Designed miniproteins, single chains. Designs and how they scored, part 98

Each design is a single chain, and the fold is of that chain. pLDDT is the mean over its residues in the fold that is shown.

## One batch from the design tools (miniprotein)

Design m3397
Fold by ESMFold2-Fast:
Structure m3397 (fold): chain A 92 residues (1-92)
Amino acid sequence: SAEEIVEETARAVREGAPEAEIERLAEEVKREALRLARELAATLERPELEEALAALDRMLAKAPDAPDTPATRLLREVAEIMRRVLEEALAA
């Protein structure tokens, strides 16, 4: 589902869809990422949360070297949302 929404957003950009439609799809992807992150935070044990956070930190550290495209920007924003939720869960 999340992967399909990301692909649909990329397709909309390539096909020159209206900016409002692209923004709508991007917001839907971010909402799904937030929902998934909260489910993971509620379900995973502390060592699993720490590993997930470390993986997101490694991904974000490489972001400056990635091509600056709408897809990579959306993926970075999704990773940042998930990182915040997992960091908050570990702080509790």
Scores: mean pLDDT 75

Design m3398
Fold by ESMFold2-Fast:
Structure m3398 (fold): chain A 55 residues (1-55)
Amino acid sequence: MEEEKRRVRERIRAMLEEHGVKYASTAYPVDADDRPWDEAQLAAIEANLATHAAA
């Protein structure tokens, strides 16, 4: 499961860069048990990051 978690974080990082958000100050979304997010949650995060970058 570690590879899955890392893959998710790398994808989020790529999306952050694409939206022009500062990566160094952005926390990765994980659940309370530090489990990787699924695609639906990644999409929601993407939307939130896009809104933040646009503002």
Scores: mean pLDDT 57

Design m3399
Fold by ESMFold2-Fast:
Structure m3399 (fold): chain A 64 residues (1-64)
Amino acid sequence: MMKYVEEVAKRAYEEADRIPKYADQLRSAAASALTAADLDPERGKKEADKTKELVEKIRKEAEA
């Protein structure tokens, strides 16, 4: 699995543990990125990018 996808997934799992309201959404996104990376590295990277954007969006909402 690509190190980038792993790092993004770890970040999403960590945020899920911190923000229970978004836990299912963050864990689903992380799992999808990891699964996609195992099947197609290019698709895995795109899903990881989406997961990263989701993490950043949720963090901004938590700070507001």
Scores: mean pLDDT 76

Design m3400
Fold by ESMFold2-Fast:
Structure m3400 (fold): chain A 75 residues (1-75)
Amino acid sequence: DYLIQAGRAVVEAQRLLLEDKSEEAVKKALDLLKLGKKYAEQARAQGPENQPAVDQLLEQIKANEKDAKEYLEKL
């Protein structure tokens, strides 16, 4: 299930951003957010019924990517 995999990737990225603020952990979180975005897009392609959940995940991914990139810039 692509929607479940997208959600898991986002949760793991958020965990890394909260627990380990090292440059390596933030970069790994960004990779996980990119993977989550890929799975969310695949879930969207599978059916219109997934659209609200996909849109919510994509907004969450965008917010977390912004925060992670700002953190790396200030490092």
Scores: mean pLDDT 81

Design m3401
Fold by ESMFold2-Fast:
Structure m3401 (fold): chain A 85 residues (1-85)
Amino acid sequence: RDEVLDKLMEDLGLTEEQREAFRKLLNNEPLDEVTEEIRDRYLELRVKAKKSPIPEIEKLRQWAKENYGYELTEDEALTLLAAKR
């Protein structure tokens, strides 16, 4: 699982720091400054998703399934978009 996620994040153009922040958020680990910024962007995207569908979430989930055989949750997809900016 972690190897597939790391490759997926690398192919999305995430830096090492952004990939580490993503892992910390998913594992409910203590937040550093970078992780807090990504969490804040995640919360903003989640609010937007509740008001209207974000096509990028479904596209990202489909891309991950087709190219990596990995089924991203909505929260994982939102967090990846937040990490990517």
Scores: mean pLDDT 75

Design m3402
Fold by ESMFold2-Fast:
Structure m3402 (fold): chain A 97 residues (1-97)
Amino acid sequence: SEKEELEEKRARVAKLAKEKGIRATGPASLEAAEKMEKMIEEAAKEGKFQYWLDEEATEEERKGIEELKKLSEEKGIKAVAVVESKEKVEEGKKIYE
């Protein structure tokens, strides 16, 4: 089922992030999870914050990504963020705790 596939991909994303020393937000969709796997590899390789925003992303979601990027830079923590809502921005800030 799509729910089982998403849970398996979430577990894979979490494992990959941990193995690579990358802090990552929890993906809310299969598409987000697949994009996050690629971004975790890129963040590990480049040593830079990686993110994905939908073309229809709101101003709040875009500001959220900028806040998460700033926290990554200020704390020296390599991170990957996918922000699908304003609530995911608040969840994302916790990855730096």
Scores: mean pLDDT 79

Design m3403
Fold by ESMFold2-Fast:
Structure m3403 (fold): chain A 90 residues (1-90)
Amino acid sequence: AEAEIRALADALGISDEDLDALRARVGGDGTLRILKLLARMAELIARLPELDPAEQKEALREIARLLLEIYRILGLPSSEADVERLIAKL
């Protein structure tokens, strides 16, 4: 579990300080779940420019679902405005 958390954090460019802060907030299992969701989100975002319009819509829906799950793990209220703001920055 710890080795998997470290490998995912390194792949995502997450600092040891940020990783420790995340563990303090959501625990080891919560941290691993968030890192897996972030990795999947990063993969989808990277592929977005190469997809056709129908595939882009499905990828964006999946990105939104992944972000919503991260919000739930963090104990944050779900917000469509926050999702729209994130998409606008991409």
Scores: mean pLDDT 78

Design m3404
Fold by ESMFold2-Fast:
Structure m3404 (fold): chain A 91 residues (1-91)
Amino acid sequence: SQPSAEEQQKHKEAYAHLEKDYEELSEEEKKEVEELAKEIEKLIEENVDPEEFQKILEEITDLVLKEGISILEYYKLLLEKVKKVLEEKKK
């Protein structure tokens, strides 16, 4: 099912916060974000169920709105949660 209007607004607010934070990053930190994003995309494409990934995104979106985490922390947490899901599936 499609996200509700309230969920869509919540995602927009979280992304606006992350975009603003990204603009304030150093050139080195921007490269770190890009490298983290590429690693996450590769892992998702090869190994992660879309439904499980959506749950991870919702949890981290909540942390952005509740705690105001940085974009660097956002991608680090996203990568950590993705890796954890992959490890738990293989035991």
Scores: mean pLDDT 76

Design m3405
Fold by ESMFold2-Fast:
Structure m3405 (fold): chain A 112 residues (1-112)
Amino acid sequence: SRDERVVEQGVATIAELAGQSPEEVREILLSGDEARIEELRRRVIETIVRETSLSEAEAEELATRLIELTREALRLVEAGEKVPEELAREIMRLILELEVERGMSLIERGLA
């Protein structure tokens, strides 16, 4: 379903940025362990800052929102509930924004 694909894309994006497996990220997000989620967020922020021209503050906002929205969508899917269209669109928008920012950084570095 679209909801399952959106969750998988969010989890996969977070996993890539955190240097962890999608399975590990899914477990962390479902655990409700705020310390593990904060460590995940920290790793995502570090990668965004390293791989894009975004400021630390911009990276923190993007990482926090991506993790929170993906966590909400994942909880809904696990509960057998529908992911609202606005939530799905916002997750995909954040992923696209990150892809664009990473692509622009690669061009500026002469790597693309």
Scores: mean pLDDT 87

Design m3406
Fold by ESMFold2-Fast:
Structure m3406 (fold): chain A 109 residues (1-109)
Amino acid sequence: MEELEKILKELIEALRKGDTEKAIEIVRENKDNEDLLKVASLLSIILNRKEVLEELYKINPEITLESEILYGLYLMDPEIGKKSIEKYLSSLPEEIKNEILEELEKHLE
């Protein structure tokens, strides 16, 4: 868990900074990790990281599409969408979930 949490924090920072090359590298190195792909796809959608999102569609189109559906739900109904995203990320450390939820709220303002 501690190793995954460290990688997730690096991914979140790369996506926040717009370090597309670093984000794609992390995603490619962890393409079998569904939790990481959920975080990567949701944040890439929220932060409009198109090149990272394109790479995610190549690696796992199912998870990437589900993240887009959940974000679309959040835009239509923030209360229900936030609750659905919390369930989607339920296997992740609470600190990582809170980081993603913070980015969701930040981009509505």
Scores: mean pLDDT 85

Design m3407
Fold by ESMFold2-Fast:
Structure m3407 (fold): chain A 72 residues (1-72)
Amino acid sequence: SMAAFQAEVEEGVKQILQAVAYSVVKRQGIKSLDSVKNFSVEQAETILEGLKERNAPQEVLDKVQEIIEEKK
């Protein structure tokens, strides 16, 4: 069904975004999080969840949460 196809594509896009964001933060450090300001609230929340699942440092998680709150 179209709904099933859409859900699968959305999940794949989330997984890619989470993996790329984690990789960038790990290589470039906390300053790379300034780029998260350019994402939507939904995309920033997806990034935050991916970082939590990968046990990112609390300072990184707090910075992403701060950016999300500023966008609400």
Scores: mean pLDDT 83

Design m3408
Fold by ESMFold2-Fast:
Structure m3408 (fold): chain A 76 residues (1-76)
Amino acid sequence: SSDDMTVFTNTRTRMYTLFSQAQQAIDNGDNSSLQTYIQQMDTVVNDGLSSLSNNPTLTDDLNNMYNRIKDTIDNS
């Protein structure tokens, strides 16, 4: 539905904005800001996944994107 696409797009956009901020925190050695951005990303993604619970394609896409982000942070 158009509502699902709106939720997906907003969640994706906010997730990547927070990821960019997390990467900058890593570059600056700011672990406290990094932990805050990780917590905010987790909240945004979980809220998005809850809203998209009846749309398996979009939940799978969002989970795959978030897993790649977490892997990138863990390898930094």
Scores: mean pLDDT 89

Design m3409
Fold by ESMFold2-Fast:
Structure m3409 (fold): chain A 88 residues (1-88)
Amino acid sequence: MSLEEITEAVIKAVEKARARAAAEGRPVTDEDIEAAVNELDLSEEEKKRVFELAKAAAHADVPKDASNEEVAIVKEVIEHMSKLAEEE
């Protein structure tokens, strides 16, 4: 998976998880993120990677022990979600 493909998958997972939580009037949970990731057409290994990055992004927290690429992905997703919040 390319950096761009992983970033897009993480964005989609976080957006789906937040939409589900918002529809039920509750905060997003790890279960919502896991469900959103499972809806993506990815391998089990790719789903695990996207799930960890999506959790970090949904909590607006950068992983403490992450690769430079993973840090970049989480930051880009957080910035994307921030821009969506500014449009509403």
Scores: mean pLDDT 73

Design m3410
Fold by ESMFold2-Fast:
Structure m3410 (fold): chain A 62 residues (1-62)
Amino acid sequence: STAQQKAAIVAEARAQIQAIRDEAGRQLALAPPSERQAILDQMLQQIGQILEQARKKVAELE
């Protein structure tokens, strides 16, 4: 059903976002303070791309 496909898209997006947050956390633990903002900006950009792709996929099911 469309509802099951939407749920799968959301679950995949959540898993990808968690993986990105985990990777950013690892990078922040090793990074000097001067690199912190760049790591956070990259994390936010990647999360934004995943959310946008998930929204488009959900819209395509209608």
Scores: mean pLDDT 88

Design m3411
Fold by ESMFold2-Fast:
Structure m3411 (fold): chain A 85 residues (1-85)
Amino acid sequence: SLKEATLTLIDGGKSILEGIGQILRGMGMAVQDWLEGKLPSREEAEEKLKKVVDKAKAGEPLSPEELIEGGYALGALGILEAGAA
């Protein structure tokens, strides 16, 4: 269950849960922007995602703002691919 998964992540470290929370917040912002007709272009969303992914691949810690940006880009790309934008 989601509750059991959440408890497991808390036991694994609060920082992991906080990171997932920031990603989910970014995704929620993308849904809100889609509803308001403010969703970015595919190219803009891909650029934002690439910056966060490249930093993570380099082994650099991601800030909460970068996790939100990554989550937003993932949400935006998901909406665009579904043909909702």
Scores: mean pLDDT 71

Design m3412
Fold by ESMFold2-Fast:
Structure m3412 (fold): chain A 57 residues (1-57)
Amino acid sequence: ATATIERVLELVREGLTRPAAVARALGLSPATLSRIFREHTGVAAGDFIASLARADL
């Protein structure tokens, strides 16, 4: 799960800003990605990805 979040950070840095595209790149369903993010960050995956894209993290 932590490794999944790190891979999301890498993908966002490479220009993937859509939760569905990120989930597909990780081999996950959008629902599974949303569950992982809620369990680990308490935030929706889309909101988290949007924040990363704006902050260039």
Scores: mean pLDDT 73

Design m3413
Fold by ESMFold2-Fast:
Structure m3413 (fold): chain A 89 residues (1-89)
Amino acid sequence: NREEVLRRLREEVLEILEEIAREGPEATARRRKDEGSVAWALALAMVVEGITPEQARELLETPEKFLEVARELGEEIYEAIERYIDLHS
């Protein structure tokens, strides 16, 4: 379902953000080899905006907050997330 898809996506985004905080975005990208994922795109957009892993936990706390943040980060990111939900719901 939609809420479960967003919960799993949130967990993946937060994991990527923690890894980027520890080793940097370039090293994380090389290790993960998944720069085409929606989770990676969202995490990288948050890093570019200066959002920390701690702040991201609060911003992505609920499905409603998750989608609001996605809209604020950009239309393309929001559309990618909605498409991801449709494919996995």
Scores: mean pLDDT 83

Design m3414
Fold by ESMFold2-Fast:
Structure m3414 (fold): chain A 102 residues (1-102)
Amino acid sequence: SAELEERVRKLAEKLKEALEEALKAAKAGDKKAALRALAEASAVLIGLVVLKPELPKEVQELVDKLIEAVNAADLAVQAGDFEKAAEAAEKAIEYAEKLLEA
């Protein structure tokens, strides 16, 4: 339990950092930097997905929302819609912050 909570916390912290870089890049219109930061976020998110079956239902739902928000940000960046990408990244940051509180 305590070891699992610590692993989730470390992944959530790394995810938040990557998402904050993605948001910064999206606001700057930097497609390459945004895609790189979102790729880092996706790699961290795979770690959360591996742990997901052992997590409480409310935390599992936050992981699902994070997957949706990161995918939405990635698709928006690829389309050149940096405003939509920033909105999706901000939503993903909010979900990552909720994981840190859980």
Scores: mean pLDDT 89

Design m3415
Fold by ESMFold2-Fast:
Structure m3415 (fold): chain A 92 residues (1-92)
Amino acid sequence: DVRAKAEAQLEENEEAIKKWLEETYGKLSDEEIEKIKEAYVLAVEAAAAYKAGDYEKAAELVKKMAELLKSVIKDPEDIKLLEEAVKEVEAE
């Protein structure tokens, strides 16, 4: 349900997302774009888990999202922000 809605939203906005990514990070491979799309789906699932009070599941999903983004994003500052976000969700 939540995953299906996130995937539909990505499909509707795929061209705009690809254009923004190319303008921001340069030309990305199809594999890199697919990883970013999966990271978005994981982020939506994490938000849903957090809203449901499942903080452990939300933290796991955020960590998976960050690892996918770190494999695509090469900017050290952006990587640092992702690592800091993971530390915050792991904090009690």
Scores: mean pLDDT 73

Design m3416
Fold by ESMFold2-Fast:
Order: structure tokens, then C-alpha cells, then sequence
Structure m3416 (fold): chain A 96 residues (1-96)
């Protein structure tokens, strides 16, 4: 049934968007200092420190928002993306 498959895909998209919205709220002058420290550590090339802050962020989100395993995985992907983006931004600033 094509309709059932489409609805399943929409539900997955909605769950991913919800996880991204939660991260956006924390990013905006937020109550979560770990995201700030994650970006700072990544920009400074301190990858282990950046990942530690990413883990603390995931743990806090999971406890406060009762996230599903799929939402946790989406948050992890987003935080890894933030680390990579901060590293690229720092490298470009040094190269300029």
C-alpha cells in the first residue's frame, strides 16, 4: 500500500524535524552551555573535548525530552555536523 509507505516516511520526517527544532531552541542563547563549548573546542582543534560536550548535550536532551532512539541518532548527526562546520570555519579563517 503506497499510502501506508508515504505516511511512514512523513512520520520519520516529522520526528527528524522535531529533533532539529529542539537543537535550534538550545542554540539560541540557550540554557545549554555544552553546545557553546562544543563549538569552541571544535574550532580550537580539540576534538575529544568537543565530542565530550556533544555527549553531555545528547544525555541532557534525552533525559529532559524523553527522546526516541531515532531522535537521539538525529541529534548525534547534527552535533557531529556542528563539530565539522566549526572546524571548517576555523580552517578558512586561518587560511584567509
Amino acid sequence: DLEAELQRQRELENRRRLAEDLIEVYREGSSNPHIVKLVEAAAAGKLEEARRHAELTLEEFQKKNNLSPEQVEKLREYLEGLIEEAQRAAALAEAA
Scores: mean pLDDT 69

Design m3417
Fold by ESMFold2-Fast:
Structure m3417 (fold): chain A 82 residues (1-82)
Amino acid sequence: SAKEKAIEAVKEAVKKGLESKDLEKAKDALGEGLEKAAATGAITDDDAQATSLAFINAYEEGTLEDALNAGLKTAVDKIKAS
């Protein structure tokens, strides 16, 4: 389904971000994953932007891993809600 493809794209992006151990590379990976998720129609561009904001906010309060996990949770919740 479109939702399953969107969730897979975000999970792969988060995995790539975690493996990078670099904030800018993780931001790029998450952005690419969110673009793929939006391309399936499972989320809007506004949902993708909200996910990126959740990532940034979590990074300010914790680790890169915390930020990527927050982004994953936000994106998956929005995909399931669509």
Scores: mean pLDDT 85

Design m3418
Fold by ESMFold2-Fast:
Structure m3418 (fold): chain A 99 residues (1-99)
Amino acid sequence: DKKKKLILSKLSEAEYYLQLALDALEKGDVDRAIEYLKRAIESLKELAKLDPSLKKQADEAIELVKKAIEALKKGDVDKAKEYVQQALAIVSQMRDQVE
């Protein structure tokens, strides 16, 4: 199933960029973390277009990633990490729904 492979690819891409953002934050690279978070939003937006059944969860993950970016702009790295972890949990849940 070509569509299922594409959905799984976008889920993996979102997970990858969210994890890279966490790694960048541990290294103190806030600007790099924000760029990775923006890439995660892009992947999640494409996921929402590909599968309407995942749209609500993808949109929720996008809002959490946006909140992480806003927390970083305010210098709240710990709160940003919490939002990224919450977004990762939603992406994991979406992966479990792709049968």
Scores: mean pLDDT 90

Design m3419
Fold by ESMFold2-Fast:
Structure m3419 (fold): chain A 110 residues (1-110)
Amino acid sequence: SDLVHDFVTYIESQKKSAIDVINDPSLSSEQKVEQIFKIMEDVLARFEEILPQVTPSQAAFLAEVIKRALGEIYEAVHNDPRMTQEQKDQVASKVEEIARRIDALVQSLA
């Protein structure tokens, strides 16, 4: 499905944007957290928007791609020496929240 391939490309683009934010030395750690949260919420919103247009198997596949991207974003945050433990924990909690919401959406299609 072209829609599935386009969405994978979108997820990879959003992941790159998040990693670019983390690696930007001009941004404060607070600005980085804010922008990463926005990127994660935007990905979830777009996933919800496409759900009626994909099969349950395609939705499950896309959920795995998103969760992998979230894990890579968290790894980049965890390895940033400029972020406090509190900020790292905030990102970890947000990743877990978004992953749970994605899993609930996929399960609703079964």
Scores: mean pLDDT 90

Design m3420
Fold by ESMFold2-Fast:
Structure m3420 (fold): chain A 75 residues (1-75)
Amino acid sequence: VEDPVATARRIVEAAMEAHGLAPDERSVELTVAVVAGELADATELDDATIARIARIVESGLGAKESLREVVRAVL
């Protein structure tokens, strides 16, 4: 991933828009940081990596639905 932080922010923003989520700024910033770290460490964006990132975003934003398709669409 060429810019893990910018990509992580796009994922988080897409998830918030798609699912009508309104988390606080701290939750957004922490989720972006964790996702960026995961993207930076990933050697390939396979289904397992996408699923892992989706779970991080779900937990960070308090989503009750799977965000896997949102993550896949951004990546």
Scores: mean pLDDT 81

Design m3421
Fold by ESMFold2-Fast:
Structure m3421 (fold): chain A 100 residues (1-100)
Amino acid sequence: MLTPEELEKMLKETLEYLKELAKKNPELATEEILREMESIIYYMETNKLSEEQRKVFIEYLEKLIELLKELLPKLSEEKQQEVENFIEKVKKFIEKVKKE
């Protein structure tokens, strides 16, 4: 298993990739970010993580939420509503994990 530092480095590289994709193709970047977030949430729910690893994933999810918010004005009204609903779901997950 990766150390928290190695995990943070890998997630930072993925975030930089997603930010560059967002500049080139906001629609595709949004879909990739949603898939990334779902994968992380699934991984966190199905695997026993250290407190340090959970903190790294939570900080990453929060950064992905910020990126999605920046993309919202560039999306269709229907897609904006879908993404806003997903952001609220992720925020509730983060709050639940922080309390446990």
Scores: mean pLDDT 85

Design m3422
Fold by ESMFold2-Fast:
Structure m3422 (fold): chain A 53 residues (1-53)
Amino acid sequence: MKEKVEKIDEEAKRKNKEILADKSLSPRQVTAESLKVTGEQFDKILELKREAE
């Protein structure tokens, strides 16, 4: 459980770094994509908790 949560967190951090490094994205698009990553990370963590509970 805890290890899987950490992997999800690391995946989200990696994706956010890639978004920030993408010169083809406008600042507005960077914000939108980053928010999507954060939301997906949160949902995945909740799903893992529900599997354990």
Scores: mean pLDDT 76

Design m3423
Fold by ESMFold2-Fast:
Structure m3423 (fold): chain A 80 residues (1-80)
Amino acid sequence: GPSLEDVQLAGKEVAEAKTEEEAIKAAEDNEAAEAVAIGILDGAKAAGGGFETAQKAGKEAAEAKTLEEAVKGIQEAIQK
């Protein structure tokens, strides 16, 4: 699975991007980070959230200090 650093990188790229395509492209050089970024974006869509919801989830992932905090932060940001 991805490391904390991969999840933090994916979260940062999603949070700072202006579009979903930009977020994925920014993470593309790291396979684990790209997979996490896609997961955040797809999770937000599945929950009925827009790209703004994905950006909030990305911010939580980027600021997390552990993988458990990152997963919890992403889930809480996506859930309505």
Scores: mean pLDDT 84

Design m3424
Fold by ESMFold2-Fast:
Structure m3424 (fold): chain A 64 residues (1-64)
Amino acid sequence: SKEELKERVLALADLLELSEERKQELLDLIEQNVSSDELGDEIARLVAEAAEEKNLTEPLSLPR
């Protein structure tokens, strides 16, 4: 389960272009396996913030 969670988090981080520091923080939380709810909330918050930032930097611009 942790391995699957790590793969999913890394894939999302790559899609959202999270910094290496932020990826390390997420991986550290997964390794420490703090409470599942706390981990999920922290990941969801970071992913949501990154997604909002990404949307602002890439507003449906297609390469022509």
Scores: mean pLDDT 66

Design m3425
Fold by ESMFold2-Fast:
Structure m3425 (fold): chain A 99 residues (1-99)
Amino acid sequence: SFGKVGRLTPEQRAAVEAARQAALDRYIAEKQKTRGVDPEEIRKLEEAINKAREILEKYVSTDPEKARKLAVEAVKEIVGKEFPIEDVLNALYDYLAEL
């Protein structure tokens, strides 16, 4: 992940947003299928994923490892409980690192 990555291009930003939305939609669909979904949990998850995306975009070009740590911390603060969100964030982070 140590390439000199400048600011994300508009195309890269759109790709990150598409990946984020796809991951969120899949998670919501799977959760509705098995548990039923609390709308408040969905709202918090969307807020957490959006915040993580902002942090990753801001710091990925400077310090990719710090970006990931800050994103995970922000998610845990918003959600306030254990979530499989780290797997979602790792997938998003790996995708960003390949751009």
Scores: mean pLDDT 64

Design m3426
Fold by ESMFold2-Fast:
Structure m3426 (fold): chain A 88 residues (1-88)
Amino acid sequence: MLEKIEELEKKAIEAIKAGKEEEAIKYVEELFELGLEAVRAGDEEAYEKAVEALRRIAEVAREHGLEEVALKAEELLGLLEMEKAIAE
């Protein structure tokens, strides 16, 4: 899972730098799904990596003026942190 999270983070950042908003959002959504899988599996390392990736993507998206990507990453990060908080 860690390798796939790192791959999606790199792809999202490349898409942002290229101005490919739709592709960046797709990778952000895939990262969120992996984060949810990590929460469900109790994989703390993968969860932390997904959180870090979403935060970095939001920052890079803002730096490049892709506000919709940044807002999407922040929204999904908040949802992921909420899911972690209610998980047993």
Scores: mean pLDDT 85

Design m3427
Fold by ESMFold2-Fast:
Structure m3427 (fold): chain A 55 residues (1-55)
Amino acid sequence: SFGPRWQLPGRLVSHDLRRTYDPESGRERLSVSFVLEDPALGTRTEHHAEGWREV
């Protein structure tokens, strides 16, 4: 957020969640990609995050 008031990060335009199971460790690798659009400016930003989840 940016500015004197609390702001939401923008509008979610698209998202993609991928899960890859690792049978040797018993965990899933999560990859998240999403695009946020600022509703006032129409600018789009891409975000990527990865993590591990116990199955």
Scores: mean pLDDT 70

Design m3428
Fold by ESMFold2-Fast:
Structure m3428 (fold): chain A 81 residues (1-81)
Amino acid sequence: MSMEEALKRAEELAKEAAEKAYETAKRTGSPEAQSLGMEAEGLLKLTQDSYKEGNEEGVQVAMKRTEETAEKALKLVKEIE
């Protein structure tokens, strides 16, 4: 996967996960949902910063962590429904 493709994937996953996690936190008062939304945004920021620095390994690692956090956030959202 190219750095550009990894960045786009991280942006899409982090946006979806953060939006759904924050909506769940607002509706239910869940601090875990709020925390996962913030973590997804933080990992997206790390992916963007690594991309700007030309750190290919950093982009791949941050994108992978963004995927893991997004999966965790979406699972929690489904469980709280």
Scores: mean pLDDT 81

Design m3429
Fold by ESMFold2-Fast:
Structure m3429 (fold): chain A 91 residues (1-91)
Amino acid sequence: SPKEFNRVLALALASVTMLYLYLLLNPDIPVETIIKKLEDSLNKLRPELLKLPPEQRKKIADTVVAELKAQPLIPEEAKKKAEELLEEIKK
């Protein structure tokens, strides 16, 4: 349903925004901690994404990858890990 798609999309975008805000408040945080926080967020999002049809799941996953790649404070290692995990969810 459009409501469920929009709800999951909102949750996904909120998660990206919250990570970015966390990094702004914690500029000296280790990359390993950033990766763990990102993995924890994606693991919470996974069951919501899996409830959606494959095409809708793909749209949200692709949007999240694009948003993460656009964030200057997120390390390239964390961006790659997120893309990897989201590609797994799309299958």
Scores: mean pLDDT 84

Design m3430
Fold by ESMFold2-Fast:
Structure m3430 (fold): chain A 104 residues (1-104)
Amino acid sequence: SEEFIKKAKEILKLIREAQIAFLNGDTEKYLETLKKLVEKLNEFIPLAPEDLRAKLQRAVDLLTKIIDAIENGEKLSLEEQIALDREFNAALREVAKWAEEIVK
C-alpha cells in the first residue's frame, strides 16, 4: 500500500540523515535522527514478515544501546565500540535492503 511505501521511504531518509550527521560530527543531530529511526522501525515491525521482524528488532535494540551510550556519556572500550559499530551497520544494511525492496 501507499502507506507502507511512505514508511519505507522515511526509514531510508532517516538512515541517510544519520550517516550524514555522523560523518559531520553532529552528535546532537545524529542522536535526534537515531531516536526518530527507532520510532519508525517500531512502526514497521508489526507490518514485516516474521523472519524480518527479528532483524528489525535487533536493529532497534542496537540503536537503543547506541542512543543510551551517547546520552549517558558511557565510556566504551575501543573493542566494544568497534563491535557495536559493526553490528549496527550490519543491521542498518539489512533494514535499508528491506526498505528499498518495498519502494521498488
Scores: mean pLDDT 75

